# Designs tried in a protein design run: designed miniproteins, single chains, continued (5). Part 34

Each design is a single chain, and the fold is of that chain. pLDDT is the mean over its residues in the fold that is shown.

## One batch from the design tools (miniprotein)

Design m17156
Fold by ESMFold2-Fast:
Structure m17156 (fold): chain A 89 residues (1-89)
Amino acid sequence: ATHTITADATPTEVTVTVGDVTGVAKLKPGLELSEPLSGSMTVESEASEEDLAIALIGNPEEVEEAWLNGRPVSREEAEEARRRVAEAM
């Protein structure tokens, strides 16, 4: 399946939109970016939009808090989503 991905990053927060799913992560202290980043891409993957959004907002080791469409995402959920995305690519 083809997914359109839009990513925006501030020094402290990463936002990734895949279709109609929005993932947001707050970065741990000391991992703040010096400048905002933004971009978009298309990805061929069998992974769900939810799993792609979670996987792309960052490494669970670097993320303090994460949300998917406004609901909290646990570290375990994020690790499982990243695993599923890796298996689908």
Scores: mean pLDDT 72

Design m17157
Fold by ESMFold2-Fast:
Structure m17157 (fold): chain A 99 residues (1-99)
Amino acid sequence: SSFRAQLAEEAARLEALLPDFDPETAAVARRIAAAARAVAASKTEEEAVEALARLLRVLAEAYAREGLESGRALAALSDEELRELARELLERLRELEKE
């Protein structure tokens, strides 16, 4: 299964849990699901990089709010640094899909 298909599936699973969350947690989960769906729906490499950078930002902010060190480190990155990280991650994922 492709990374994009996995992200769409994860977004659907997260959305299914929304009624069980408190309003604050549900708001964070909705942002994560929307960002993941944007990556899955991207049609070009540039769109995928932009969408993944946004997903990384949303995850970083969520993790930082929970006091996780990795979240704080990622949240300190600029939008351009997150785009570079997203590009590197997408390149690695394509290499794994090619064997």
Scores: mean pLDDT 81

Design m17158
Fold by ESMFold2-Fast:
Structure m17158 (fold): chain A 61 residues (1-61)
Amino acid sequence: MRSSTTILSIGGNGTIKPGETLTSSVVQEVTLEDGSRFRITTTQTVNNDGVISVDRTVEPL
């Protein structure tokens, strides 16, 4: 997977063809003050119509 601050750079191409989507996932691990660790996965999907969908999953470690 590629990580980027720009959704259009994620997935390796900046051109979305009809019927295609660009998908990007960013995984971050966070340690809280109580020693709890979480893995946060954020997935973004962009359609050729420019519609952006964002899904976020939080997993305790």
Scores: mean pLDDT 64

Design m17159
Fold by ESMFold2-Fast:
Formats: C-alpha cells, structure tokens, sequence
Structure m17159 (fold): chain A 72 residues (1-72)
C-alpha cells in the first residue's frame, strides 16, 4: 500500500538524518578528544564521545528494526 511506502520513506529519511548527524557530531567529538588528550578535559570529552556513540547506535538500531517491520 502507499501508506507503507510513505512510512518506509520516512524511516529511511530519519535513518539517513540520524546517521549524518551522528557522523558529524561524533567526528567533532573525536577531534575535540584528540586536541584535549593531555588536558583535564580529556575524561569528560571521552565520556561525551562514548555517550554519543551509544546513543547514535541505539537510534540506528531502533529505526532499522522499525524499517524491517514495515517490510514484513
């Protein structure tokens, strides 16, 4: 049905947006972690990087599962 196609497209768009935002934010935090590797901020930046990686992975997994459910 057209409704399933629209939902699938919406999920694909959301997944691409989340991947793009995640890649950009994680890249920025990786750069910050490298610049701050020997500073008192290093532990905080690494924690933020790890949290963003976990959050992005979880979001991608959830959207991917939803996308597969639409195809079922």
Amino acid sequence: SSDRSSLAQGLDDALRDLQSDGDRTIGSLEDEARRNSSSPEAERVRAELDAKRDSTRGGIDALTASRRAVES
Scores: mean pLDDT 82

Design m17160
Fold by ESMFold2-Fast:
Structure m17160 (fold): chain A 76 residues (1-76)
Amino acid sequence: MEKAFELFEEELLKTAPNKEVAEYAIEKAREYLKKGDEESAAIALYSGIKGIIEGKSVEEYEEEFEELKKALEKKK
């Protein structure tokens, strides 16, 4: 996970047209990784990629992350 996360972080920051969403998503993912919650960290990164591709704001990203996190919790 750690090496994959580092490579992904580097590429996302390098190529992202919306750096604010990229940085916010990376910070959120790091917070969950510190807690040992790799699944929420993965969702934070996935939502970040999608938000960048779709040109979403940080606020819109946060809404999508929360929806995906709730969907993950329902499966547990």
Scores: mean pLDDT 72

Design m17161
Fold by ESMFold2-Fast:
Structure m17161 (fold): chain A 56 residues (1-56)
Amino acid sequence: SARDLLIRIAERDTGLSAAELEALRTASPAERRALADKYGVSEAAVTSLAEALRAL
C-alpha cells in the first residue's frame, strides 16, 4: 500500500522506526517535537509525515 511504502521510505530517510512513524498519526505536538529532536529531523518534516500518514 502507499502507506506501507511511505513508512519504509521515511524509516530510511529519518531513522524513525515503523512503530514511531505509525504513532505520528496520533502524536501530540510535544511528542512530534521530541521525535524530531531525537532523530535530528525538523519539526516541520515530522508534522508533514504525520499529515501524509493520516491522509493515507
Scores: mean pLDDT 84

Design m17162
Fold by ESMFold2-Fast:
Structure m17162 (fold): chain A 73 residues (1-73)
Amino acid sequence: MTPEEIAAMQAEIAALGERTARTGSPADLERATDIVVDYILRKGAETGDTAAAQALADATRALGAAEAALLAA
């Protein structure tokens, strides 16, 4: 996965965070996070590379920290 794809996912997480802040719903946040994680893991699975999928999961965890900071603001 390229840095450009990771940047695109970060932008999508930011947009989902904005939506979650507007709704104030924990269920919407959980749903949005699950969708992003599933998408990233699926992209890793398409390459047949478990190590790449793990790296994408780690990147998603880092992006989730940024999301949590946004929600705490």
Scores: mean pLDDT 60

Design m17163
Fold by ESMFold2-Fast:
Structure m17163 (fold): chain A 85 residues (1-85)
Amino acid sequence: SIREKARKIVEELLKSDPEERKKLIKEIAKNYSVDEITAIIEEALRRGDLQLANDILSEALRETDDQAERDRLSARYEELVQRYR
């Protein structure tokens, strides 16, 4: 499931050193869908890691050339932050 995939990805990110983590976040931003990225962000927020969630969002916004996709990611992020505050 998308949630199980997100959990494994966040576990890997948390075990990674800072440089490997940056590389993995870039790979996520480049290769994953908005729904998959949103699930990864939600998992980071569930674990209380607001910095990781923000880093993933920032890289995803940098990687996309589609303004509508940027708007969707930003809106979903704001909703999730409100939910997990």
Scores: mean pLDDT 86

Design m17164
Fold by ESMFold2-Fast:
Structure m17164 (fold): chain A 76 residues (1-76)
Amino acid sequence: IEKVKEEAEKLDPSLVAGAGIAAASTSLGDEASDDDIRRYLLFDIANGKIGEYSELIRKIAEKDPELKKALEELEK
């Protein structure tokens, strides 16, 4: 998770600061791989930005078991 935070921050630190999944989807868009989006979401989850999770991140978590597990741990 710590390394995922570093990798996601390298993508765009300004976006991560208030970005969550909405910014990941917007910035990475069509050219981003599922793996890139997953890393960005894991960074957001690790950073404790639960308020940004909404329906979108839950839908993506359904496709990624690691992300889904991380989301469940945070939603406790």
Scores: mean pLDDT 51

Design m17165
Fold by ESMFold2-Fast:
Structure m17165 (fold): chain A 60 residues (1-60)
Amino acid sequence: MKEKAEENYKKALKMMDETIEQYKKWAQSMPAKGQAGAQQRLDERRAEHKKRIEELLEEL
């Protein structure tokens, strides 16, 4: 019953992963202080997206 939604969420995760990889590249060109902050923000953002998707799947 939630297979269709789960498939759509998997596609969304892949797209977000690609976007995050782009951000990692620009973060690497920043000064060390800025780079550390950017890395943490990206990691937290990805974890949050994954958690939200899991919560939505649980509701289904």
Scores: mean pLDDT 69

Design m17166
Fold by ESMFold2-Fast:
Structure m17166 (fold): chain A 70 residues (1-70)
Amino acid sequence: SHMQQVQQAREQLRQMGELLDRSQDWSREEAIRLARQIAEQARQISKLPEVHDEATELYGTAQRYVEILS
């Protein structure tokens, strides 16, 4: 159902955000790779209206990580 897709998207965004935060303790190269992957996934998830704001915020955070670490 559409509601299950929305719930899965929210859980995915939550897990990606936690992983992004934890990646600050990783190697610079690994953290950059993860941040780029999370940014792309968040951008795709943002197309779902119900999670657009949450996904856009995560995309922005991941992009900032890439900029700081690059």
Scores: mean pLDDT 87

Design m17167
Fold by ESMFold2-Fast:
Structure m17167 (fold): chain A 128 residues (1-128)
Amino acid sequence: GGRETEDEHKLLEWMRAKRKELQARIGDLDKKIADLRKNKVMNPADEDNLDREIRQLEAELELLQKAFHGLKGADMAILAGDSDLYFELASAVREFLRTEDEGEQRRLSDQAEELGIRASKLLEKTGL
């Protein structure tokens, strides 16, 4: 029926939009971290405060990079013909983006990375 095709299309559009969003957020964080590192060199009296802020942003960056790799893994899962792995990756990234709990963000980002690695290995075995 037409609804199944529409749901697949909506999920694909959501994933494309979220890939662009995460890539932009990663770029913004990389720039902020670089600017803070420059500020640290110019203002040694504020080093401890800047180091704390840099560490917090680097931790956020790592989580976003893992989620982004999960979205790439979803594309690989589809190419390998594993729709279940695709939906599992999409779900993990969606829940990561919805949760405000730091522990859940870490757990879901780690899950997305592990599933993405599985998808990459699966695609390699198909010769694609």
Scores: mean pLDDT 81

Design m17168
Fold by ESMFold2-Fast:
Structure m17168 (fold): chain A 90 residues (1-90)
Amino acid sequence: MEEAKKKFEEIKKKLDEVVEKLKDLPSEEQKKKIKEFIEEQIKKGDELMKLLAEARLNASTNPEKAEEYLRKLAELLGISVEELYELAES
């Protein structure tokens, strides 16, 4: 659990920093930059970061798909979806 928590906190912090830098941009530009970030994570083989960023991108437009990405992320971290949601709220 502690290892999973640390990994999740690391990727969440990195994504939050990316989103924070984009907050003052138009919504279309924000989506474009997040998609570019996801593509970069795919190229690096960072599956955990990719899943978290995909969930963030889909949260407002396709909540069901966002939940599916979070479920896959929780599975890869070896924690429950409920534990992942608790970590995301911190």
Scores: mean pLDDT 79

Design m17169
Fold by ESMFold2-Fast:
Structure m17169 (fold): chain A 92 residues (1-92)
Amino acid sequence: MSREEVYELATERLEELLRKAEEDPELARRLAEQSRRLAEEREAEGDLEGAELLRLLAEALEAAAAGRREEARRLAEELARRIAELAEKLGL
């Protein structure tokens, strides 16, 4: 799978997730809190890249829950790019 294909897939999945976050802000806040907790666990294990991706996801979900659509989209696009770069680096 190419970096571009991974980026497109990640973007589609994140856009769907953000749409659901806008429809259910309480669920979005729960997912954001869970993502932050997982990020702390990943950082403690030395996975700094994984921790950063989870923090970006949490920030995007919080922005979507608050109705800040442009901020949520920007964060999701950055997250999708980093996922695609990591996937290419890992040979996925």
Scores: mean pLDDT 83

Design m17170
Fold by ESMFold2-Fast:
Structure m17170 (fold): chain A 83 residues (1-83)
Amino acid sequence: MKEEALKEAREALKLEDEKKSLKEFTKAAEKVGELSELPDSEKAAKVAAANILAIAGVNSKDPEESKASFEAALEIVEEVARA
């Protein structure tokens, strides 16, 4: 279900282990992409963009930049899930 995969993506970004967080987020984002009715090229591009933003959030030393990157990553995954 798209809703379950979205919950997995949100929970992944709360994980304390940065590597585990990114790995679990990538899996959840890919799962949302697989369940999406968007064209294959569009959902692949959006999932890739979400993963880039999640990586940026993990690598940021500014808590506000990290939060903004994670929120942007989740918004893209939610958009893919809605379509």
Scores: mean pLDDT 81

Design m17171
Fold by ESMFold2-Fast:
Structure m17171 (fold): chain A 95 residues (1-95)
Amino acid sequence: VSEEELDREVTFALALIALTVGALYSESPEMAELLRKAADHLARAYESTDVEEQKRHLEEAIKLLEEAKGVAQTPDEKRLIDSAIELVKEYLELV
C-alpha cells in the first residue's frame, strides 16, 4: 500500500466518522439531514473510479457541510463541522 493511498483511506475514514457522529449527536434534524447527505456524497466519491466525479461529490459534500455549519446550534457542533470540512478538503487534495 502506498503512503498516498493510505493517507486517502485514513482521511476518508476520519471524515466519515466525523459526519456519522455529528448526525447522531445533532440536536437539529436539519443539521443531521445535511450531515447524512454530505456523508452520502463522501461515500459516492470513495466508490467512484472517475476523478472528475470524485471531485464533484467532494465539492458537493463541502457545500452541504457549510450549510450545516449555518444551522449548527452549539459550539461543539460548529467545531465538528469545521473538522469535517478540513478532512473532506484534505481528501479532495489527495484525489
Scores: mean pLDDT 80

Design m17172
Fold by ESMFold2-Fast:
Structure m17172 (fold): chain A 69 residues (1-69)
Amino acid sequence: SKAEELLKTFDLDGDGKIRRSHLRQLLNMELGLPDSTPLSQALLRRALEKHGIHLSSAEISELEKKYVV
């Protein structure tokens, strides 16, 4: 599933969760944004597309709800 692909890419701790700090690092790295930039679904979606991961708005919401800590 696309969620499993995301966990393989962004679960740097191997605990089945995606850290907000890792998402901020991803946004900074991929989009050249400051670390203080709030996470938005549009920016997250764009950063994920850089890794070949395409998610619907509903899939992004469920990933944040289930996997982002």
Scores: mean pLDDT 68

Design m17173
Fold by ESMFold2-Fast:
Structure m17173 (fold): chain A 61 residues (1-61)
Amino acid sequence: MASAFLTNEQFAKALLEAGVVTEEEAKAITADDKNLKLAEVAAAHPALFRELLGAPAPEAA
């Protein structure tokens, strides 16, 4: 089930868990009202971003 949208906080957490951003960058993404940092990361990691938007499967621990 796909969400209508994801927040910057959810993207930042997923990117931090994947190790593609640091804690500082994740915090900057959540604080960025214009999503500029998020766009840069999406350009660098398009496949990961597509997985986050595509809702690949049910959750796992």
Scores: mean pLDDT 66

Design m17174
Fold by ESMFold2-Fast:
Structure m17174 (fold): chain A 89 residues (1-89)
Amino acid sequence: SAEEAEKLEREAIELAREARRLSLEGDKILATSSTKEGIIRGTGLRIRAIGLAFQARILAEKALKLGGSREGVEEAIRLAEEGGLEMPL
């Protein structure tokens, strides 16, 4: 349904936005920290970001199958890419 497609599309975009936020935060920590604690924290944020980008891809693809907009998928991909993340195939 259109409503279901729109909900999944919105969720995919929000997950991609959060993935970008966590990835950029993690990268900033890794660029500025030489401590074990900083490296663990930055790496953990990047791993979480990768998982969120993967989840965003799955939801965006489900939205498309339900008749959702390609623009929503493209927005999710763009947000992930802004965070230096590739959305897995």
Scores: mean pLDDT 84

Design m17175
Fold by ESMFold2-Fast:
Structure m17175 (fold): chain A 64 residues (1-64)
Amino acid sequence: MSPEATLNNTTAQASSTLSPDQTIQLAIQTAQQQGLDPELGRNTAILLNRLRAQGHKISAEPLP
């Protein structure tokens, strides 16, 4: 497919240099833009924050 219209999925994976608040907001925005439940984005961000606190490496994992 041609790279046009709705892309920017890579931006959602750019969570290396983001504040906790920015991570949550970005996740919610991304979910809404894709027509998904904002709760999924919020829950994902919360889980990512917890994993980081435990010292686990996170690579934009799509948590269920």
Scores: mean pLDDT 64

Design m17176
Fold by ESMFold2-Fast:
Structure m17176 (fold): chain A 81 residues (1-81)
Amino acid sequence: SKELEEAIRLMKSGNGGLASLGVEQLLSLGLSKEEVIEIAKELAKTGNGFAVGGALTLLLRSGFSPEEAEKILEEAIKESE
C-alpha cells in the first residue's frame, strides 16, 4: 500500500526522527509477524544505522524477543554480503 511504502521510505531516510515516525506508521497498519520480519530484513540490508535501529524497535514492539530480533537482523545482514 502507499502507507506501507511511505513508512519504509521514512525509515530509510537516514534521519532518526523520520525513522521513528516510520516505525509508528508501520505499527498502526496491524501487520502480521511474517510481514514485520520481511520489512525488518529489508531495512537491515540498507546499512543505515537509523533504519537498522528502527527495524529492531519494530520487531520488539511487534512481540519478538531481543534474541529473536537480533537473530533476524543478523541473518538479513549476512544474506546481503
Scores: mean pLDDT 84

Design m17177
Fold by ESMFold2-Fast:
Structure m17177 (fold): chain A 84 residues (1-84)
Amino acid sequence: ARAEAIEHLREAARLAAASDSPEGAAMAALAEEAIRALEAGDDRRFASLYTALALLAVAASEVDPETAAEIQRLLAEALRAYEA
């Protein structure tokens, strides 16, 4: 449910921040905003932020493919938890 989605997004934000890159910082900020949207019950804002975060994670694969792949996996798990 939403609580599980938030936990996956928190892990994604942590990994993104740990990359110590501009792409990582941007992904961490978007993930934190997506968490706030979920906590507020703002499904439209969450959908927009999730889409932006997912696209940025794909772009980040050109710089750090291993970290980007793990973030993409966590985002997929967050979406599945949210839709459950």
Scores: mean pLDDT 84

Design m17178
Fold by ESMFold2-Fast:
Structure m17178 (fold): chain A 77 residues (1-77)
Amino acid sequence: MEEKREIARRIVRLYHEALENDQAFRDRVQQLQNQYASGELTPKEFIQQILKLLLEVARKERDEDVARYLEEQLEKL
């Protein structure tokens, strides 16, 4: 339980840092939200795309634990 909370906190931190510092990341999140709102993405596809985007951020930031966790979540979907 504690390991999952720590990973969740690091995911939230990486997400907020990317939203603050990366215009391309903000644009991609906005695009995915718009595609979901328009019905172009199913709920499952939307979650898969968000997890893939977060995985790219985790890999860029060299957070191997977060990257592994996100890869496992994608495999279970």
Scores: mean pLDDT 82

Design m17179
Fold by ESMFold2-Fast:
Structure m17179 (fold): chain A 68 residues (1-68)
Amino acid sequence: SALLDDIVAAFVAWVRRELERDNRRLTPEEVENLAKLLRDILSNDYHASEEEVEAAVARFREELEKLA
């Protein structure tokens, strides 16, 4: 979904800006917490299917790993 892709991109951009401000990288715990937060948002606020949520969360984790 283009909307879910945009949401993932926006969330990644926000995380990147916070890390750049603090001159630091993500911890493994932060990656897990952010992934859980995105899962909850997509499921509860956007009513995305389990398949769409898993695909978006997997993509989000891949992007966050570049920041860890």
Scores: mean pLDDT 84

Design m17180
Fold by ESMFold2-Fast:
Structure m17180 (fold): chain A 92 residues (1-92)
Amino acid sequence: MTRDELIAGAEADVRAGAETLGEETGKRDELLARAEETVRAIRADPRRGADLAVELAREAARLVKEAGVTSPRAIGGVISLVGGSVSARLAS
């Protein structure tokens, strides 16, 4: 797996997670904006981008908990954000 493939996978996972969690929490625009910032960071510095992806995953998990959402989709969204972080860290 190339560094570019790891970065592309991280971008896809971060976007997918943010979209799913945005739908589940009603915070779609906010989470997608943060996903865009995270994707830009991953492209510029995958190690820093990985840290931002973890922070986004923690924030999204907090929003899910505060919203009282218990759906498997919300869990999948958080897992997707974490997966993006792992891929970005492997690219660094």
Scores: mean pLDDT 84

Design m17181
Fold by ESMFold2-Fast:
Structure m17181 (fold): chain A 96 residues (1-96)
Amino acid sequence: AAERERRRAELAALEAKREESIARLAEVIRKHGTEKVSENLRRMAEELEALGLPPEVAELFRRLAEEAPGMTPEEVARAIADTLLEAARILLESLE
């Protein structure tokens, strides 16, 4: 029974899909520019604060907005993916 090998293959497939999604997002960011993405992330942080979500979630997007203009499109895309996962973690923990 290759259950461990099956799980490794599933994780590799998920990581490949994640990398494809990050690459696609990086191309969108490259097309529109990191400055425009920074503006959108700042607006998102303001909207999240207005909705009364945990302040840590808004802070993650605000920090990314400040750092994004100094980053490559690939770095911004990866940082957005990581920020969304961390935001989801905070929101899920707030439900317990």
Scores: mean pLDDT 80

Design m17182
Fold by ESMFold2-Fast:
Structure m17182 (fold): chain A 85 residues (1-85)
Amino acid sequence: EEREKEREAAILDTAASLLAVAGMVDENPEAREQALRDAIGLVKEAKERGLEIGPSALNALKQAAELSTDPEVREELRKTIEELE
């Protein structure tokens, strides 16, 4: 049980981190917004399931919040980061 949760947490941390990076660098604005929303969704799901998100996702979300030009996405990222800390 605990080993399975650790594996799931690591997978979600990696997935959320990659989505946050995609949300910062993708050339398509729609793809960037979708990737950031997907990253936020994964983090919220992990939190709801009691899984501990690692530093990779947290750091990537912080960078995305600083670089995001969309005020709605930035605010959602900021709120999600606060919930993780």
Scores: mean pLDDT 78

Design m17183
Fold by ESMFold2-Fast:
Structure m17183 (fold): chain A 75 residues (1-75)
Amino acid sequence: MKKYRVTLEVEIYESAPIPADAQARIEALVRQVNGNVLTPAEIVALVSQLGRVLEELKAKGYISGAVVTVTTEEP
């Protein structure tokens, strides 16, 4: 089966204090995503969940942006 590497980068506003809860959620997402090699079905599920959480954090003004990169591990 084809496998894909997923990397998540989150940009945070330095001047805005992030609540400990929001910071813990961001750190947990980064740990969960970075370095993983996933199947296409797992990527679809993960990207959908990440999109919702990242949109919530943006709406609260905690993050300036986020980048999710997906690359093929097999040629």
Scores: mean pLDDT 69

Design m17184
Fold by ESMFold2-Fast:
Structure m17184 (fold): chain A 64 residues (1-64)
Amino acid sequence: GMKERMARLAHLNAALKAYQAGESKEDALEKGVEAVRKLFPDLSDEQARKIAEEALKEAEKMLK
């Protein structure tokens, strides 16, 4: 839904910035999960992590 799209977009931006700063994939993922949870505290840990993983994959594609 829209909530999931907004969370994904927000994390995509965060992931792009983390990669530009030279952070590791694992560090970028953890920061992304934290960002998603702050924006959407109603999401489960599993849902937040899935959104973060998908956004990280998209960020990697955009940087290639």
Scores: mean pLDDT 70

Design m17185
Fold by ESMFold2-Fast:
Parts: C-alpha cells; sequence; structure tokens
Structure m17185 (fold): chain A 65 residues (1-65)
C-alpha cells in the first residue's frame, strides 16, 4: 500500500540520519532501536501502530533537544 511505502521510506531515511547522532552519543542506541521496532510493526500491523511510531519519534526528538 502507499502507506507502507511511505513508512518504509521514512524508516530508511530517518535511520540513516540518526546513525551519526547515535555515533556521537547524542542519542541512546536503545531509543533508536525502539523507534526502528515501532516502524517495523507499523509496516505490517494495524493503523494504531503508526501512533506508536509518532510517540517514539517524539521521544527521540526530545532527547536531541
Amino acid sequence: SMMQQILEELERKGLEAAREEVETGKVSPELLQQVKEAFQQAQSGPRSAVEEVLRKVGEYALELL
């Protein structure tokens, strides 16, 4: 579906951008792993899993601030 394609593209680009942030110690690798898992669940799960992705991405963004 179009939604699945969008989620896959966002996961790919988001994880690439986050890689450098984790390597420099700005973000915990555990939080990045949780974000990655939420994206994977959203690609094959119900629409409610997309809300979990947004929540985890928000936690990630707050850690960068």
Scores: mean pLDDT 66

Design m17186
Fold by ESMFold2-Fast:
Structure m17186 (fold): chain A 67 residues (1-67)
Amino acid sequence: MLTPEEILEKGTEIGEELGVDPEIAIQALARVSNGVSAEELVDTLVKNWGLSRETAEKIVERAKEAA
């Protein structure tokens, strides 16, 4: 289980790598760590932050790898 500090650091790194707001990547990693499905998270990122599905899928895959 990732600590809040690990989520903040790894999420920030994912955001920088993908050129997205680090807060989005941090929240994605936190949700994956809490057992939210990848498909549900992709839909949330598309609807709530207006991201393309392709970008949302990349964020979620990186978050799954980091969790």
Scores: mean pLDDT 81

Design m17187
Fold by ESMFold2-Fast:
Structure m17187 (fold): chain A 103 residues (1-103)
Amino acid sequence: GLSLMEIQEILLSREKLSEEEKKLLVQLSLLMAELSGKKSVTKGEIVELTLGRISQSAVSKILKELEKEGIVEYDEKTKGYRIKSEEVREEIRKKLQEYVKSL
């Protein structure tokens, strides 16, 4: 499969992002931040990681959906979001690889 960086380049190169692509890009941004040693990511940091391709209001909506689905959790101490578990991280990696195969 493709690396996370290669998948990020594909998503960021899209002329317009669908709602599903925006949701995937938020999940990818969280995975990449964790790989860089971050324990949690703020809404503002997610906007920056998506190069402003997703508005702050859209990021907020996506994070609420992901939290309801048990994919992310909010950390009050860091005031940021993290992926809920290693099992969920592997599920996100599978979704990203399936997305690329669908192109």
Scores: mean pLDDT 87

Design m17188
Fold by ESMFold2-Fast:
Structure m17188 (fold): chain A 81 residues (1-81)
Amino acid sequence: AQASATVTAKITSVANGTGTITITLTSSAAITEARILVTKNGELVGTLTKKVNSTSVTLTVSLAGSFSVGDSVTVKVLLTL
């Protein structure tokens, strides 16, 4: 089975002009793969895929390009259960 969600996030801190997004995902069923896609103005700025065997997973994605505090990004999460 698969599950997906899309959220908008704001950048709260920037180090050396780069941003990071950290997201923790939980499920009642075991997650076999988690994939995260981060877009800004429709452009892909970060992605990560992690294979797991757990009801929880934490993903940290480094973002490409320059970011400022207050910038908005869209985060799409895809889970394989």
Scores: mean pLDDT 76

Design m17189
Fold by ESMFold2-Fast:
Structure m17189 (fold): chain A 94 residues (1-94)
Amino acid sequence: DVEKLAREGIDKIAELVDKASKYPEAEELRQAVDEARKTGIRGLSRAYIVAKKAVKKYPDNKEIKEMQKVAEETLDKISKLNYERVKKEAEERK
């Protein structure tokens, strides 16, 4: 269930953004989270990109690192779910 994974990841990132509110990138991350709640995977992808940029500037910030990790893991889980589905279909066809 791709939509459930995306929603869970978005909710976790939103919680972490609130904790990182003092950083300039927090506003861009909030906008990405709001977009993700409206558009799902597209906004989640943007949140990942913004968090990844923020980690380069603030590598010791726990909340920003966790946001990037949650977005990356959520996108990876969605990708793996699709991969496993395709793999099973290919094996069943043979």
Scores: mean pLDDT 71

Design m17190
Fold by ESMFold2-Fast:
Structure m17190 (fold): chain A 78 residues (1-78)
Amino acid sequence: AEKVAEGAREGALRGAEEGGAEAAAEGAREGALKAGGSEHQAEMAGDGALQAYRAGGGAEGAAKGAYGGAYAGALGEA
C-alpha cells in the first residue's frame, strides 16, 4: 500500500509539472502500477490526482490526491 501510494504521488507530481491535470492523472496511474499496485488502486490514484489538480491544488494537490486515492484503493482490497 505505502509503496504504491508513493509511486502514484511521484508519477502525479511529474505529470502535473509537464502537462497539467490529464498528465498528472496518467502519471499517477502509471506510478501506482509500476510500484506493484492493482488496476483499481491505479484508477483511484488517477482520479484523486485529477480532482485535486482541477480543484486548484496544482502539482502538489495532484500528488496528495494520488497518494490518498491509491491508499484508499488498497484499503478497499484488504
Scores: mean pLDDT 80

Design m17191
Fold by ESMFold2-Fast:
Structure m17191 (fold): chain A 83 residues (1-83)
Amino acid sequence: SPQIEKLEKKIKELEEEIKQVDQAIEDLKARAAAELAATTDPAEAERLRARYETLLLFLQAVRNNLRDRKEELKKEIAKLKAA
């Protein structure tokens, strides 16, 4: 079905986006660890932790949104295959 093929392409697109976000999360964690290790001022370290925590939560929310969108598309494909 052309409709199923279109939805399967959308799922592949979302899977690639999820992989990119997962990589961004790992890169962010590595940068946070390196920058915090180089920081000698406790107040600066606390500000850096708060900034990185906010960015990490944002990326995790983006990842969750993409996963939810992928699951909705899977449900739509299942309905079309059942018809």
Scores: mean pLDDT 90

